Designed miniproteins, single chains, continued (4). Designs and how they scored, part 58

Each design is a single chain, and the fold is of that chain. pLDDT is the mean over its residues in the fold that is shown.

## One batch from the design tools (miniprotein)

Design m14116
Fold by ESMFold2-Fast:
Structure m14116 (fold): chain A 60 residues (1-60)
Amino acid sequence: SKTFVIKTKDLYSAIGAALSAIGDVKGAKVSLKDNTVIVEVPDDPAAIAEAERLQKLHSA
């Protein structure tokens, strides 16, 4: 699996976007730690690309 860290000023928006985009992916996990959203995805190119997109769009 790969882990992506999203440090954002809008934590609720980032969490919602992550759950919407990867919540249905088996083996994917979204968690919150302090003021960051942590997205874990399986080693699937499509899931990795989606997580990278989320990190780019929502990272501060």
Scores: mean pLDDT 77

Design m14117
Fold by ESMFold2-Fast:
Structure m14117 (fold): chain A 72 residues (1-72)
Amino acid sequence: SKADAEAAAEAARAAGLKAGSGAAAFTVWHDLGQAGHLSPEAARRGALAAARGETGEEGAKLVYEASLQGSA
């Protein structure tokens, strides 16, 4: 649901902001996907954004968009 996508994006934003950017942030986003907290595609997009030095807010936006696109 939209509410579930928003909750997942908010959790990812908080985790991403704590990790910052670069390799450590990439690992945090990737691990969220492996733990099943995010879809694999959403986690991948967040991890790539973090690796590029994007903020947690940009990562959360990408996660939210990917989560919405995955709902049929």
Scores: mean pLDDT 59

Design m14118
Fold by ESMFold2-Fast:
Order: C-alpha cells, then structure tokens, then sequence
Structure m14118 (fold): chain A 98 residues (1-98)
C-alpha cells in the first residue's frame, strides 16, 4: 500500500539452506516472540534473538541470510510475525512476513 513508512511495518525475510539452519532460526524467532509477549524491551528481545543465532553459528550451524527491512513499534505484531516465520521454517527453508 502506498504511503506507509517501512519502519511502521514488520518486514522480515529469511533464507536457510539446511534443516538444521531452519530449526535454529525458528527456535530463535520463537524465543524472541516469547520475550516480546513477556513485555521485554525490543533491545532485550532482539539481543536474545542475536545471541541464539551466534551460539548456533559457533556450534557449526549454517545460517544463510536474515534481512530486517522494517519492525513494527507494536510488540504484539512483532511477536506474531516472529511466530509466523518460525512456523513457516518448520516446513520450508525460507520464510517472509510483511
């Protein structure tokens, strides 16, 4: 839709090449969604997301690409988007939300 700022809409694209990578990213998104629903700050919730991805990479899991083009200021909408990405990655190696 024309006229909506990218910063006002959650827009995230994920690309993985392995089931292990898809699972690691899905688990990170689910955990971050729980932090947003628990009322944690965006910095704290996203920090735990990034920490989980770093731990997975340190363990040798390949994570190909995660692109954040926008995040809603509404933590409930961000949590819903993260939960949708996690569910899509259960059956697919790539996922996108807008």
Amino acid sequence: SAGISPEAVTKIRVETRTPEGARAVADAFRYAAEQFRAGKSPVEALGTFLDRLRAARAAGVEITRIEFSGLSSDPEKVAEAFEKLAEELRTNLSAEVE
Scores: mean pLDDT 78

Design m14119
Fold by ESMFold2-Fast:
Structure m14119 (fold): chain A 80 residues (1-80)
Amino acid sequence: LREEAIRLLEEALRLAEERGLSERTIRLIKQAIEAVKRGDLETAGRYLDQAGVLAVLEGDPELVRLLSEAGRLIREEMAK
């Protein structure tokens, strides 16, 4: 689950950078990736919630989908 979440977040980061989304959105995704890598899933979830809100405001439904799916996988990992 963590490896799949990281893969989805790396794809989200690539899309955010390619589409020129705000520096804050890009930074939050990077912070979420690092939090997942160190096993801090609660902090990762908070960064993803913030990034998801910004993705909605910036009008990128594909990014919203990727961030939501990564957040779901992180919550499933925490529930184990």
Scores: mean pLDDT 83

Design m14120
Fold by ESMFold2-Fast:
Structure m14120 (fold): chain A 119 residues (1-119)
Amino acid sequence: SVTLTESGGGTFKAGSSVTLSSKISGVDFKNSTVSWWREREGEPLQLVASISPDGKKTRFAPEVEGRASISVDFANKTSYLNLSNLQVEDTATYYSVVFPGSSGPQLIFGEGVELTVVE
């Protein structure tokens, strides 16, 4: 019943910017923690960014601190991850993730969107 539909992936040049988006349905958006995670080849799944349900608390991975932003459009039920000054090491599958608060410790992952960064 929960659906996360990601878009905005593709191939981008190092030094450019990308906005990944996720349309989320089937959750109470205003009471859910929204986050973005990534999986790089040969590495574990990593939290990239998260935003609290009230929009007032954000967290970022050290590797993207200062060049990432996360936001939620409550009217359109869409979350956004913006990455600026892209690095080749940002190449990964990116997942939008929601924690509804009422589902215990369970995170709900989208299908993922692929980002490739080239020189």
Scores: mean pLDDT 85

Design m14121
Fold by ESMFold2-Fast:
Structure m14121 (fold): chain A 58 residues (1-58)
Amino acid sequence: MEEQRITVEVPGGTKEDAEALVKRLEDALRAQGAEIVDYKITETEDGARAEVTVRTPP
């Protein structure tokens, strides 16, 4: 199994917008056999940022 960290910025978005984006990403990744094992959402001056750790099957 391989893990990768992905950072996604949501310009002008809220923390809730970033969380919704992470949930949509989880659904899309699950359809391809991957999963989100961890995520962090941070509010920034320009919006919000989501940091996601993805695990793909071997």
Scores: mean pLDDT 79

Design m14122
Fold by ESMFold2-Fast:
Structure m14122 (fold): chain A 76 residues (1-76)
Amino acid sequence: KKEELLKEIKELVKEYLKLSAKLQGKELSEEEIEKKAEEAVEELKKLELSVEELEEIKKRLEELIKKVKEQIKKKE
């Protein structure tokens, strides 16, 4: 379960980074996104968080992604 959540969090971090870069007018390579997402997940692993704590992080990331998408729509 915890490994599955970490994989899901990694994908959400990648999505967030892509959207944030687009909102800022920055170009971020897929390689840079992958590296940053891997670093974020490794830091998360060091904290030895519970499944419940990881689920909370996932929910917050989903909320951040939603907000960034809304900001992109307003700017366009």
Scores: mean pLDDT 79

Design m14123
Fold by ESMFold2-Fast:
Structure m14123 (fold): chain A 100 residues (1-100)
Amino acid sequence: MMSEEEKKEVELATEILTEFMKKLEELKNPSVDEILELFKEAAKKLEEKIKNKEILINSLNSLRMGAEIWAQENLDKEKADETIKALTEETEKLIKKVKE
């Protein structure tokens, strides 16, 4: 069972994910770089506000999954595949840094 502090961090992570998805939906024909920049901004907010490493790693993976689903639904196949690759590489890099 989660502590009250862990519950607060999960709620905060959910707010950051929700804001990220809202901003992503507001983009018009975004480039892969624009999507990746928005992802990095959200990831930075997670790193600054979430102290529990497991919650942070799970939140980074949730952020990536949300962005991947959005890309598959809103972008052409080639651009979606490129976006998913970039998001996966950035997420793996961030998770490795958190585990150090």
Scores: mean pLDDT 85

Design m14124
Fold by ESMFold2-Fast:
Parts: C-alpha cells; structure tokens; sequence
Structure m14124 (fold): chain A 87 residues (1-87)
C-alpha cells in the first residue's frame, strides 16, 4: 500500500538519522528516534498494513543503527520496503 510505503520511508529516515547520532555520541537522541520508528512500525503491524517479517526487518535495522552500523540498517530497510512493494 502507498500509505505503508510512505510510513516505511519515514521509518528509514528516523533509523538512519539514529545511526548518525550514535556515531556522534548522541545516544539518548538516537534512542528517541529509534523508539519513534518502532512505534510507527508497531502501529502498521497492528493495523495489518505490514507483515511480521517486515516488522522484524525494521527491528533488526534499529538494532544495527544503535550499534552504529548504518550500512546494515540501510540494507534491512531497503528489504522491508521491497517486501511491502511486492505484496
């Protein structure tokens, strides 16, 4: 759905920004953005707009971002968006 893709694009922006904040040592701000991203993904899952598999990709992307692994986070988010586009 178009709405789910738009929401995942917002999630992507939040998670990639969190990864940059981690690299800058701004851990509290990074966690705040990560929690916002998870909240959006959880709402999408509860409404049936994304699958459990897509939700797990978002969770893994958050964990990668909080470890400062922006590249892994970006790959996981690209997979999540592709999964929604293919549905």
Amino acid sequence: SEEAIAALEEIRELILEAAELVKEGKIEEAIGLALRAIGIAEELLLRGEISEEVYELVREAVLAALKGDREAAEELLERAIEEVRAA
Scores: mean pLDDT 88

Design m14125
Fold by ESMFold2-Fast:
Structure m14125 (fold): chain A 66 residues (1-66)
Amino acid sequence: KIDDAVKKAQDAIQKIKNATSQQELNKAVTEAGRAIQDVLDAGGTELAQQLQQQLSQAVTQAKQKL
């Protein structure tokens, strides 16, 4: 179900933003990547592109704060 995959991706992106260690960041990035792939596989190509952009932004911001 695409809604569940989108929610998983959004939750993982939020974990990236809140990561306080490199281990938390790496785990959240892996979770987000898998969830985004699930969105893409469910036919949510445009949603997957938006989530990928949010992921990239969140990772950049988190790395600047670590």
Scores: mean pLDDT 82

Design m14126
Fold by ESMFold2-Fast:
Structure m14126 (fold): chain A 80 residues (1-80)
Amino acid sequence: MEEEFQALRDSRLEKIREAAEKGDLEKVEQMLETARNLRKYYEEMAKALPQDKYFQLMAEAAGETAEEIERILEEAKRRS
């Protein structure tokens, strides 16, 4: 993953971890839905513009972010 995408992902994940630590699981679930919706959006854009690898890479990055948010949510629910 490009360093720029990794930095954005890390920043978002840190905020999501903070929300989970505060017990704001609703916010964590909303962020998970946002990541899943972004993945679907970029997948659709990749179909519309197949010559642009950018949208495929963004779809993959959004998918990886959603997987990590799911892990954070699972850990937070296990603690409650």
Scores: mean pLDDT 77

Design m14127
Fold by ESMFold2-Fast:
Structure m14127 (fold): chain A 56 residues (1-56)
Amino acid sequence: TAAETAGRTAAADLRKAGASEEEAERWGRQIGELVAAGDGEAASALGKQAAARFGG
């Protein structure tokens, strides 16, 4: 699904930015869940927060 793709992509990007596998999967899952719920604004905000945390 689009939500699964968004979560997987976010996790991959966070791993490249230096996040651990566990951290990347956790953040990616949360982003994907927000996309699945139709909360694009919250998903975008969480993505920005994750990127800032890992310097990406």
Scores: mean pLDDT 80

Design m14129
Fold by ESMFold2-Fast:
Structure m14129 (fold): chain A 55 residues (1-55)
Amino acid sequence: EIDEILEQIKELSLQSAETLKKARAGEIDPEEGGKRIDELTKQQVELMRKLRELK
């Protein structure tokens, strides 16, 4: 349970890094890249909050 949430957080972090890299390279529209990073950040915050409740 906790390990599963931690793995999801790590995966979201990797997706954020990949999205940022693509946005910087011009492969993704900067506006769309920023929106995607914001969405991934919201998901990470929600998972961290859920993890805090489980502890």
Scores: mean pLDDT 79

Design m14130
Fold by ESMFold2-Fast:
Structure m14130 (fold): chain A 100 residues (1-100)
Amino acid sequence: GVDEAAELLEKAAEYLREAAEKSTNPQVRQDLERMAERTRELAELARSGDPEKVEQARIEAVILAGTLSVGARQEKDPEVAELLRKAAGYLSEAANVLEA
């Protein structure tokens, strides 16, 4: 349900924060920090149970998962790449839970 999706989004945000902390590129760090903050906001939208907000969280989670999957493939640091892949996985799983 929406609480399960919110927990998955919170896990994705944690992996994005860890990726930001491990990134040595200041621009990448800033972008990942912003993505982590937005992912936490998506968790709150999901947790609201409001159909419009839940659908917004689902759509944005799908888009962000795609963006992070591309980012992971281009990332040269294997630890950062793995964290981005994990975040993308949790975002995709959250979106699937919200669709059901």
Scores: mean pLDDT 89

Design m14131
Fold by ESMFold2-Fast:
Structure m14131 (fold): chain A 73 residues (1-73)
Amino acid sequence: SPLIQRLKALKAQNKATIADLQAQKAALQAQAAASTDPKEKEKLELQILVLDIAIAGEELVIERIEKKIAELE
């Protein structure tokens, strides 16, 4: 089914996006751990929170794609 193939491709793209966001989060966490500036730490923690929200959103999209694939198979 062309629709199932497209949904699998979208799922792969969302997984790649999650991996990129997780890598960005890990880099910010390392910066926060290395920083001695409380203001810089607070800014980095806020950026990490934004990435956590983005990751959760992408995971929800994957769940919906997986449910749709299951309905079509």
Scores: mean pLDDT 90

Design m14132
Fold by ESMFold2-Fast:
Structure m14132 (fold): chain A 67 residues (1-67)
Amino acid sequence: SAAELRAQGQAAIARGKELLARGKALIDQGDASKDKRLLLHGIGVALRGIGLIVHGELLLKKADELE
């Protein structure tokens, strides 16, 4: 249903924002400590967060198209 897609989209966006914030923190820590592996790991976490936000936005658009 549209309500289920909307709930799933909102949950995905919330999780994506949490991952993006975590990724940014890891990037900052890696840069401050000159830890290249930690910096690259943080970039990967941030990119996963962005992917979830995009997925959630697409679910919200799909829900709107059903009503």
Scores: mean pLDDT 89

Design m14133
Fold by ESMFold2-Fast:
Structure m14133 (fold): chain A 58 residues (1-58)
Amino acid sequence: SLYEGGVRLSADADQAALREELEARYGVRLAIFPESRLLFVEGETEEAVRRALEAARA
């Protein structure tokens, strides 16, 4: 099963760089909606999703 979470990105976030970093570092899948600045994360473990969301919020 997949774990899911979402976060709103800051206005100055580099969305492309963030996608590559989080997918590579945490092994998660991302969907970004640029106009609303919403990031959705899916992962195989709750821990991976949690860590990716924390990194995106920083």
Scores: mean pLDDT 77

Design m14134
Fold by ESMFold2-Fast:
Structure m14134 (fold): chain A 55 residues (1-55)
Amino acid sequence: GRAAEVGRGALEAARALRASEEARQAAKDMYDAGVAGNEEEARRWAARAGQLMGG
């Protein structure tokens, strides 16, 4: 779904930017949650990944 697509983008961005291990793990957890259909949890991890990558 949309959460899984956003998670893929976040994971690729984290890798491309050489983000911290925490940011990559958070992006992966978001992707996995999205694939499992847990959109709320996916959004929570997306917010965390964004914070870890951006600030």
Scores: mean pLDDT 68

Design m14135
Fold by ESMFold2-Fast:
Structure m14135 (fold): chain A 87 residues (1-87)
Amino acid sequence: DDIEKLNENWENIEKIDPEVAEKLREKLKDAKDLEEMIKALEEVIKEVEKRKEELKKKGEDTSKLEEVIKNLKEIKEILKKALKAGE
């Protein structure tokens, strides 16, 4: 069930980084369609990956940000699948 998987991925992001979850929620409120939602996810993924790279350069643990990126990418794939099914 793609909805159950999306909810699980969202809950995981909220547990690990509630700030990222809130930022994504704000961007998704402005999205008019699935293509804009996918774009919002890509922008958030890029921001989190940039933060991960900065932590990596400082020798800090990146495991939590890697888990957030994983969950964001899984949500993006679910939305891409929904977009493709609507064509």
Scores: mean pLDDT 83

Design m14136
Fold by ESMFold2-Fast:
Structure m14136 (fold): chain A 65 residues (1-65)
Amino acid sequence: SEEEIEKAEEEMQKLATELGKKIPEEKLPELTEIAVEIREKIKEGMDPEEGLKELKKKIEELIKK
């Protein structure tokens, strides 16, 4: 539903804001691309919960590098 998508977008923005502080500035464009890709997948029918898990995993990989 649209409500579930909006909630997922809010959670993605919170994750990007909090975890983004730990990401090097040079990798912020990569984070933006990941967030856009996942948001588009959710709009195309991906489960918002699965999208959030994928975003968190990819952010975690960026922090580890």
Scores: mean pLDDT 75

Design m14137
Fold by ESMFold2-Fast:
Structure m14137 (fold): chain A 91 residues (1-91)
Amino acid sequence: RREYERELARLFVESVKKALEEHKDDPETAARLARQAVYALRKWYERGWDPEVIAEAARELAKHVRELADETGSPELRKVADEFEKLAEEL
């Protein structure tokens, strides 16, 4: 099951990254999409998914959102990157 969860998490991360890049010219929409991803990862954890799998996904998205925040100057994206980092640390 863990390998299956890791593969699904990887596909989810890639999907989120693509959506964020498509909306980088609209930081408010990008931040909203990123927050939905934080919520989804928390839900997967609550449903009993491997915490290491969730933490890996959260760290990768934190890095991507942080890079996007630096490119756009969006404080909302920076805050969401912090939320991903916090989620990964708590697991």
Scores: mean pLDDT 85

Design m14139
Fold by ESMFold2-Fast:
Structure m14139 (fold): chain A 74 residues (1-74)
Amino acid sequence: SMEELLEETKKKLEEVFEKNKDASEDELTRKMLEVLMEARERLEALGYSEEEINEFLKEFGKIYKELYKKRKEE
Protein backbone atom coordinates (compact mmCIF):
# COMPACT_ATOMS: atom_id res chain seq x y z
CA SER A 1 0.00 0.00 0.00
CA MET A 2 1.00 3.65 -0.29
CA GLU A 3 1.06 3.94 3.52
CA GLU A 4 3.48 0.99 3.79
CA LEU A 5 5.72 2.42 1.05
CA LEU A 6 5.70 5.84 2.77
CA GLU A 7 6.73 4.23 6.09
CA GLU A 8 9.49 2.22 4.33
CA THR A 9 10.67 5.39 2.54
CA LYS A 10 10.74 7.31 5.86
CA LYS A 11 12.92 4.54 7.35
CA LYS A 12 15.27 4.71 4.33
CA LEU A 13 15.54 8.51 4.66
CA GLU A 14 16.32 8.18 8.39
CA GLU A 15 19.05 5.65 7.52
CA VAL A 16 20.48 8.02 4.86
CA PHE A 17 20.70 10.86 7.41
CA GLU A 18 22.18 8.54 10.08
CA LYS A 19 24.84 7.06 7.74
CA ASN A 20 25.70 10.47 6.26
CA LYS A 21 25.99 12.65 9.41
CA ASP A 22 29.33 14.10 8.24
CA ALA A 23 28.51 14.14 4.52
CA SER A 24 28.34 17.31 2.40
CA GLU A 25 24.98 18.81 1.44
CA ASP A 26 25.61 17.67 -2.17
CA GLU A 27 26.22 14.06 -1.05
CA LEU A 28 23.11 14.12 1.16
CA THR A 29 21.00 15.54 -1.71
CA ARG A 30 22.29 12.83 -4.08
CA LYS A 31 21.37 10.07 -1.57
CA MET A 32 17.94 11.66 -1.01
CA LEU A 33 17.27 11.73 -4.76
CA GLU A 34 18.18 8.00 -5.00
CA VAL A 35 15.54 7.20 -2.35
CA LEU A 36 13.00 9.44 -4.12
CA MET A 37 13.60 7.82 -7.54
CA GLU A 38 13.30 4.30 -6.07
CA ALA A 39 10.02 5.19 -4.34
CA ARG A 40 8.59 6.81 -7.51
CA GLU A 41 9.53 3.73 -9.61
CA ARG A 42 7.79 1.41 -7.12
CA LEU A 43 4.63 3.57 -7.07
CA GLU A 44 4.51 3.56 -10.90
CA ALA A 45 5.05 -0.24 -10.96
CA LEU A 46 2.15 -0.66 -8.48
CA GLY A 47 -0.16 1.32 -10.80
CA TYR A 48 -0.63 4.49 -8.75
CA SER A 49 -1.85 7.56 -10.65
CA GLU A 50 0.26 10.69 -11.26
CA GLU A 51 -1.95 12.54 -8.72
CA GLU A 52 -1.36 9.87 -6.04
CA ILE A 53 2.39 9.92 -6.77
CA ASN A 54 2.37 13.73 -6.37
CA GLU A 55 0.64 13.36 -2.97
CA PHE A 56 3.37 10.88 -1.95
CA LEU A 57 6.06 13.34 -3.09
CA LYS A 58 4.54 16.08 -0.90
CA GLU A 59 4.69 13.75 2.13
CA PHE A 60 8.27 12.78 1.18
CA GLY A 61 9.18 16.49 1.14
CA LYS A 62 7.71 16.97 4.64
CA ILE A 63 9.71 14.02 6.02
CA TYR A 64 12.91 15.30 4.38
CA LYS A 65 12.40 18.82 5.82
CA GLU A 66 11.90 17.45 9.36
CA LEU A 67 15.04 15.28 9.14
CA TYR A 68 17.06 18.16 7.64
CA LYS A 69 15.89 20.48 10.45
CA LYS A 70 17.02 17.94 13.09
CA ARG A 71 20.40 17.64 11.35
CA LYS A 72 20.90 21.45 11.47
CA GLU A 73 20.00 21.53 15.20
CA GLU A 74 22.69 18.91 15.98
Scores: mean pLDDT 81

Design m14140
Fold by ESMFold2-Fast:
Structure m14140 (fold): chain A 58 residues (1-58)
Amino acid sequence: SSEEKKKVIFETVNELLRLVGDGVQAWLESGGDEEVFEKTREENKKIIEETDEKLKKL
């Protein structure tokens, strides 16, 4: 249980870090358009919701 929770959290953090990196790169390529971050925010919420659901089952 505890080890499985740690693994899920670690994988989630790694995915979120990748998402942020991709979002920053897209933002730079757009010339600083804040709308580019809306996609990143939406994907972030989805990952968090899925992770919360997994953790509640453990």
Scores: mean pLDDT 82

Design m14141
Fold by ESMFold2-Fast:
Structure m14141 (fold): chain A 69 residues (1-69)
Amino acid sequence: GPALRERVGERVERLGVRLHVEEGIDPAKLPVSEALERLREEGLSEEEVRFLERIAKDARTLTELARML
């Protein structure tokens, strides 16, 4: 639902900012498969991950995934 999309979108945006600022990783260059693995490691639920996997089929990078949310 809309609340799930909003909550997941906030986490995706936060990951992108943190990776850029703290690890020097460009979110526009990070493959979506690696981004999803990082989000799992950071404690996204299986429901939230499955929701993202469905959206992520058309995304190549973390930045593209964030735009779809």
Scores: mean pLDDT 82

Design m14142
Fold by ESMFold2-Fast:
Structure m14142 (fold): chain A 90 residues (1-90)
Amino acid sequence: KELEAQILAAFLRIVAWLTEEAAKTADPEKAELLREAARELREAARAAEEGDLERAIEEAREAARLAREAGDEGSARLAELLAEQLEELR
């Protein structure tokens, strides 16, 4: 579980980076939502590394919601998939 959590944390950081890149070409309101989503993804990664899977899942799901609200379906889907993988570790 420790190794799997570390791997998922790495993927959460990659999705955070992709979400920040998407924010660079978005309009101001969507850019703010995408930056918030990226922040939540990084917090999810930290929680996963700390073994707090419940918090990691919650933060990843919140990131998916924010990304979807911003119209970034790709980042939302990736965040949802990572939340599902974190759920498997519980």
Scores: mean pLDDT 87

Design m14143
Fold by ESMFold2-Fast:
Structure m14143 (fold): chain A 120 residues (1-120)
Amino acid sequence: SITLTESGGGTVKAGGSLTLTAKISGPVNLVFQVGWSRQRPGEPEEWVASLDMLTGEVTYAPAVQGRFTISYDAEKSTLTLTMRDLRPEDTAVYYAEAVYMENGRLVTVRGEGVEVTVVE
């Protein structure tokens, strides 16, 4: 019932900036938390950032803290990840995620992924 439509991504030079967005569709009032995860080539998936929809509290993985900013625009139902001072190590497929309640359980839904390539 909740879906995420991602946009942004692409290729950027090291030290550059990029913005990823995800439009949240469906009953967004049921969403408790939104966030981003990523999977670097040959690495396991890792958490990047989370935003608590009830409190507005944000949290970041140590690797991106101070460089990435997560935000949510309620009028547009849009989750945004603003990435600055990008490094080659930030090259990954990025997934927007939403956590909501369904049939008495917390369910995580994620987008199909958006590719980010950081070159020297």
Scores: mean pLDDT 89

Design m14144
Fold by ESMFold2-Fast:
Structure m14144 (fold): chain A 55 residues (1-55)
Amino acid sequence: MELTIPKEKADEAVKRLFNGDGTAEQVAAELGIPVEAVGKAALYYLKNGEISKYR
């Protein structure tokens, strides 16, 4: 899966989302990215195994 945002923003979005620091909409607003990009980042990290520890 291709990310539509920089990896640094994707990493921060996934970290906040899986730590329960906010909803996808709140994380998207805080990082200045579309909420769809937050969802795509989560799927990208799951596909690459980078987030497997949070499953």
Scores: mean pLDDT 68

Design m14145
Fold by ESMFold2-Fast:
Structure m14145 (fold): chain A 65 residues (1-65)
Amino acid sequence: SALLEEARRLIEEAARVAEEDPERAKELLQRADHLLKEGAITDPEESQRLGAELREVAERAGIRF
């Protein structure tokens, strides 16, 4: 799914910038979360897996939303 592939890229970018720009990382994770919800229609298992990855990135970076 193009939506889930984009969500993964956003999660990866958030992980890279989290220490330098936590506001940017938060925006990226919020966009990724939105895409995961849309992508769950076509691939619920992959969406759930990426959701776990998103949560892990947020926890490691100390980001709450």
Scores: mean pLDDT 83

Design m14146
Fold by ESMFold2-Fast:
Structure m14146 (fold): chain A 78 residues (1-78)
Amino acid sequence: KKIEELEKKIKEDPNDAKAWYELGLEYEKEGRLEEAEEYYKKSYEISLKQGKPNEEALNKLIELGVKKLEEAVNSVLS
């Protein structure tokens, strides 16, 4: 339901940076981290272009980057 509502919102206003960010949160909850990253990136890019950087989206991109680095380090050590 929430993903469907957010997808509809973005279809009506593709420049709604907050809706892109919320889609990222929903996909992250589903474990779909690559899609979540793309939505967070889209949210941040749109917000930056609008002159109102979405720091929450940036923080999520940093968190996912750190998680990927930790996973890579564990893969090397294993």
Scores: mean pLDDT 80

Design m14147
Fold by ESMFold2-Fast:
Structure m14147 (fold): chain A 72 residues (1-72)
Amino acid sequence: MEHLEEARRHAELALEAAKAGDAEKAREYLRKAGEHLLRAREAGASEEELRAAEEEMAPIVREAVEAVQAAK
């Protein structure tokens, strides 16, 4: 599923931006990751596929959010 791959990529990019201290860029990538998850659901991704992607992305997203909060 293209959208699930893009969601994972954007989550990774968000973490990289957050670690670099770019809170605005990190927030942008986190938003895009969420948009790709929504598009995957609209495109017919199963609840199992969505859950697996979210579980894989959850620690990355958590770390990115924490880094963004620390950058304030």
Scores: mean pLDDT 81

Design m14148
Fold by ESMFold2-Fast:
Structure m14148 (fold): chain A 80 residues (1-80)
Amino acid sequence: SLVDRELAEAERLIEEIKKIVEDPNASFRDLLIAYMLAIAVLTLLDLVRRRGTPEQQARADELEKEVNELIKKIREKLKK
């Protein structure tokens, strides 16, 4: 389904964000890119919540929690 593809894309983008956040050599620019990708993921998850089944909505909620934790880590790294 389209919603399953949106969830798969959100999970793919989350993995890209994690790679940037976990890289000790990530530049300020890399962290800003990770932040923008996190906002894109939140947009995809909003689409899932509007169109998805309750099961897909629950998965989107779990992924949103993960993205919010990544945003917190990005913000902490940008302050250093």
Scores: mean pLDDT 88

Design m14149
Fold by ESMFold2-Fast:
Structure m14149 (fold): chain A 59 residues (1-59)
Amino acid sequence: MIDMEEVDEAMGLISVSVAEIAARNGMSAEEIRRMGDFLRERGLDEAADRLYELARQVE
């Protein structure tokens, strides 16, 4: 239970960091949104939301 919370936090931070690096290297807004969709499918809603925000910035 508590491990799931910690894993969700860690995966959220890692996913955002990876997406920020990818955006700096020319990843498209569409690609970032698809990554967000993938994370949402896994139940990582907070990480998905952060990726959607990043995609909006790249647009």
Scores: mean pLDDT 71

Design m14150
Fold by ESMFold2-Fast:
Structure m14150 (fold): chain A 72 residues (1-72)
Amino acid sequence: SVEEVFERERESALKGGEGTFQAAIDAAKAGAPESYVASLTVAGMILYALAGELDKAREGLKAVQEAVEKRK
């Protein structure tokens, strides 16, 4: 059904956003180049936006920014 397809795509985007933001945070903590961390962060934001989770996207961005700042 259409409802099952939309729910599955939303769940996939949510999981993708969670994994991508975690990868961005881990990369930031590991001292990866800021351009690489930024690319992962943008990808995570897009995935959370597709899931309708804009607040999670904002929280993820803040967590990545804090991880980058704290390593300096």
Scores: mean pLDDT 86

Design m14151
Fold by ESMFold2-Fast:
Order: structure tokens, then C-alpha cells, then sequence
Structure m14151 (fold): chain A 65 residues (1-65)
């Protein structure tokens, strides 16, 4: 679990999220909660060619495996 969280955290940091933002995204995904509008907009800005829904699905799969 922690190794997969650290992997996602590293990816989110490399994309330009802060550590606090990366932690919030991971926790929301683990709880099945939607991202805040601010985090969703930032994710869309950083990855404009990928849907937010697809990104969230991929992140959930990484955390569950």
C-alpha cells in the first residue's frame, strides 16, 4: 500500500502538485471521494489531453493493486 502511495505521490509531484495537494488527492481517491474543484482544474491544466475520470480510475487501480 505505502509503496504505491509513494509512487503516485512522486508522479503528482513531478506533474507540479505540492506534497499537500498530492496527499489530498491520494486520500480522496482512497476514500472514494471526488476531487475538490481546485484540484480537478489543476489536474486538467497539467494533463489537458487526458480525461480526469480516466486519470482517477488509473490512480485507484494503482492503489488497489
Amino acid sequence: MKEREEYLRKILLDLGFSEKEADEIIERIKKGEPLSPRLKKKLEELLPNVSVEEILKDMREVLEK
Scores: mean pLDDT 77

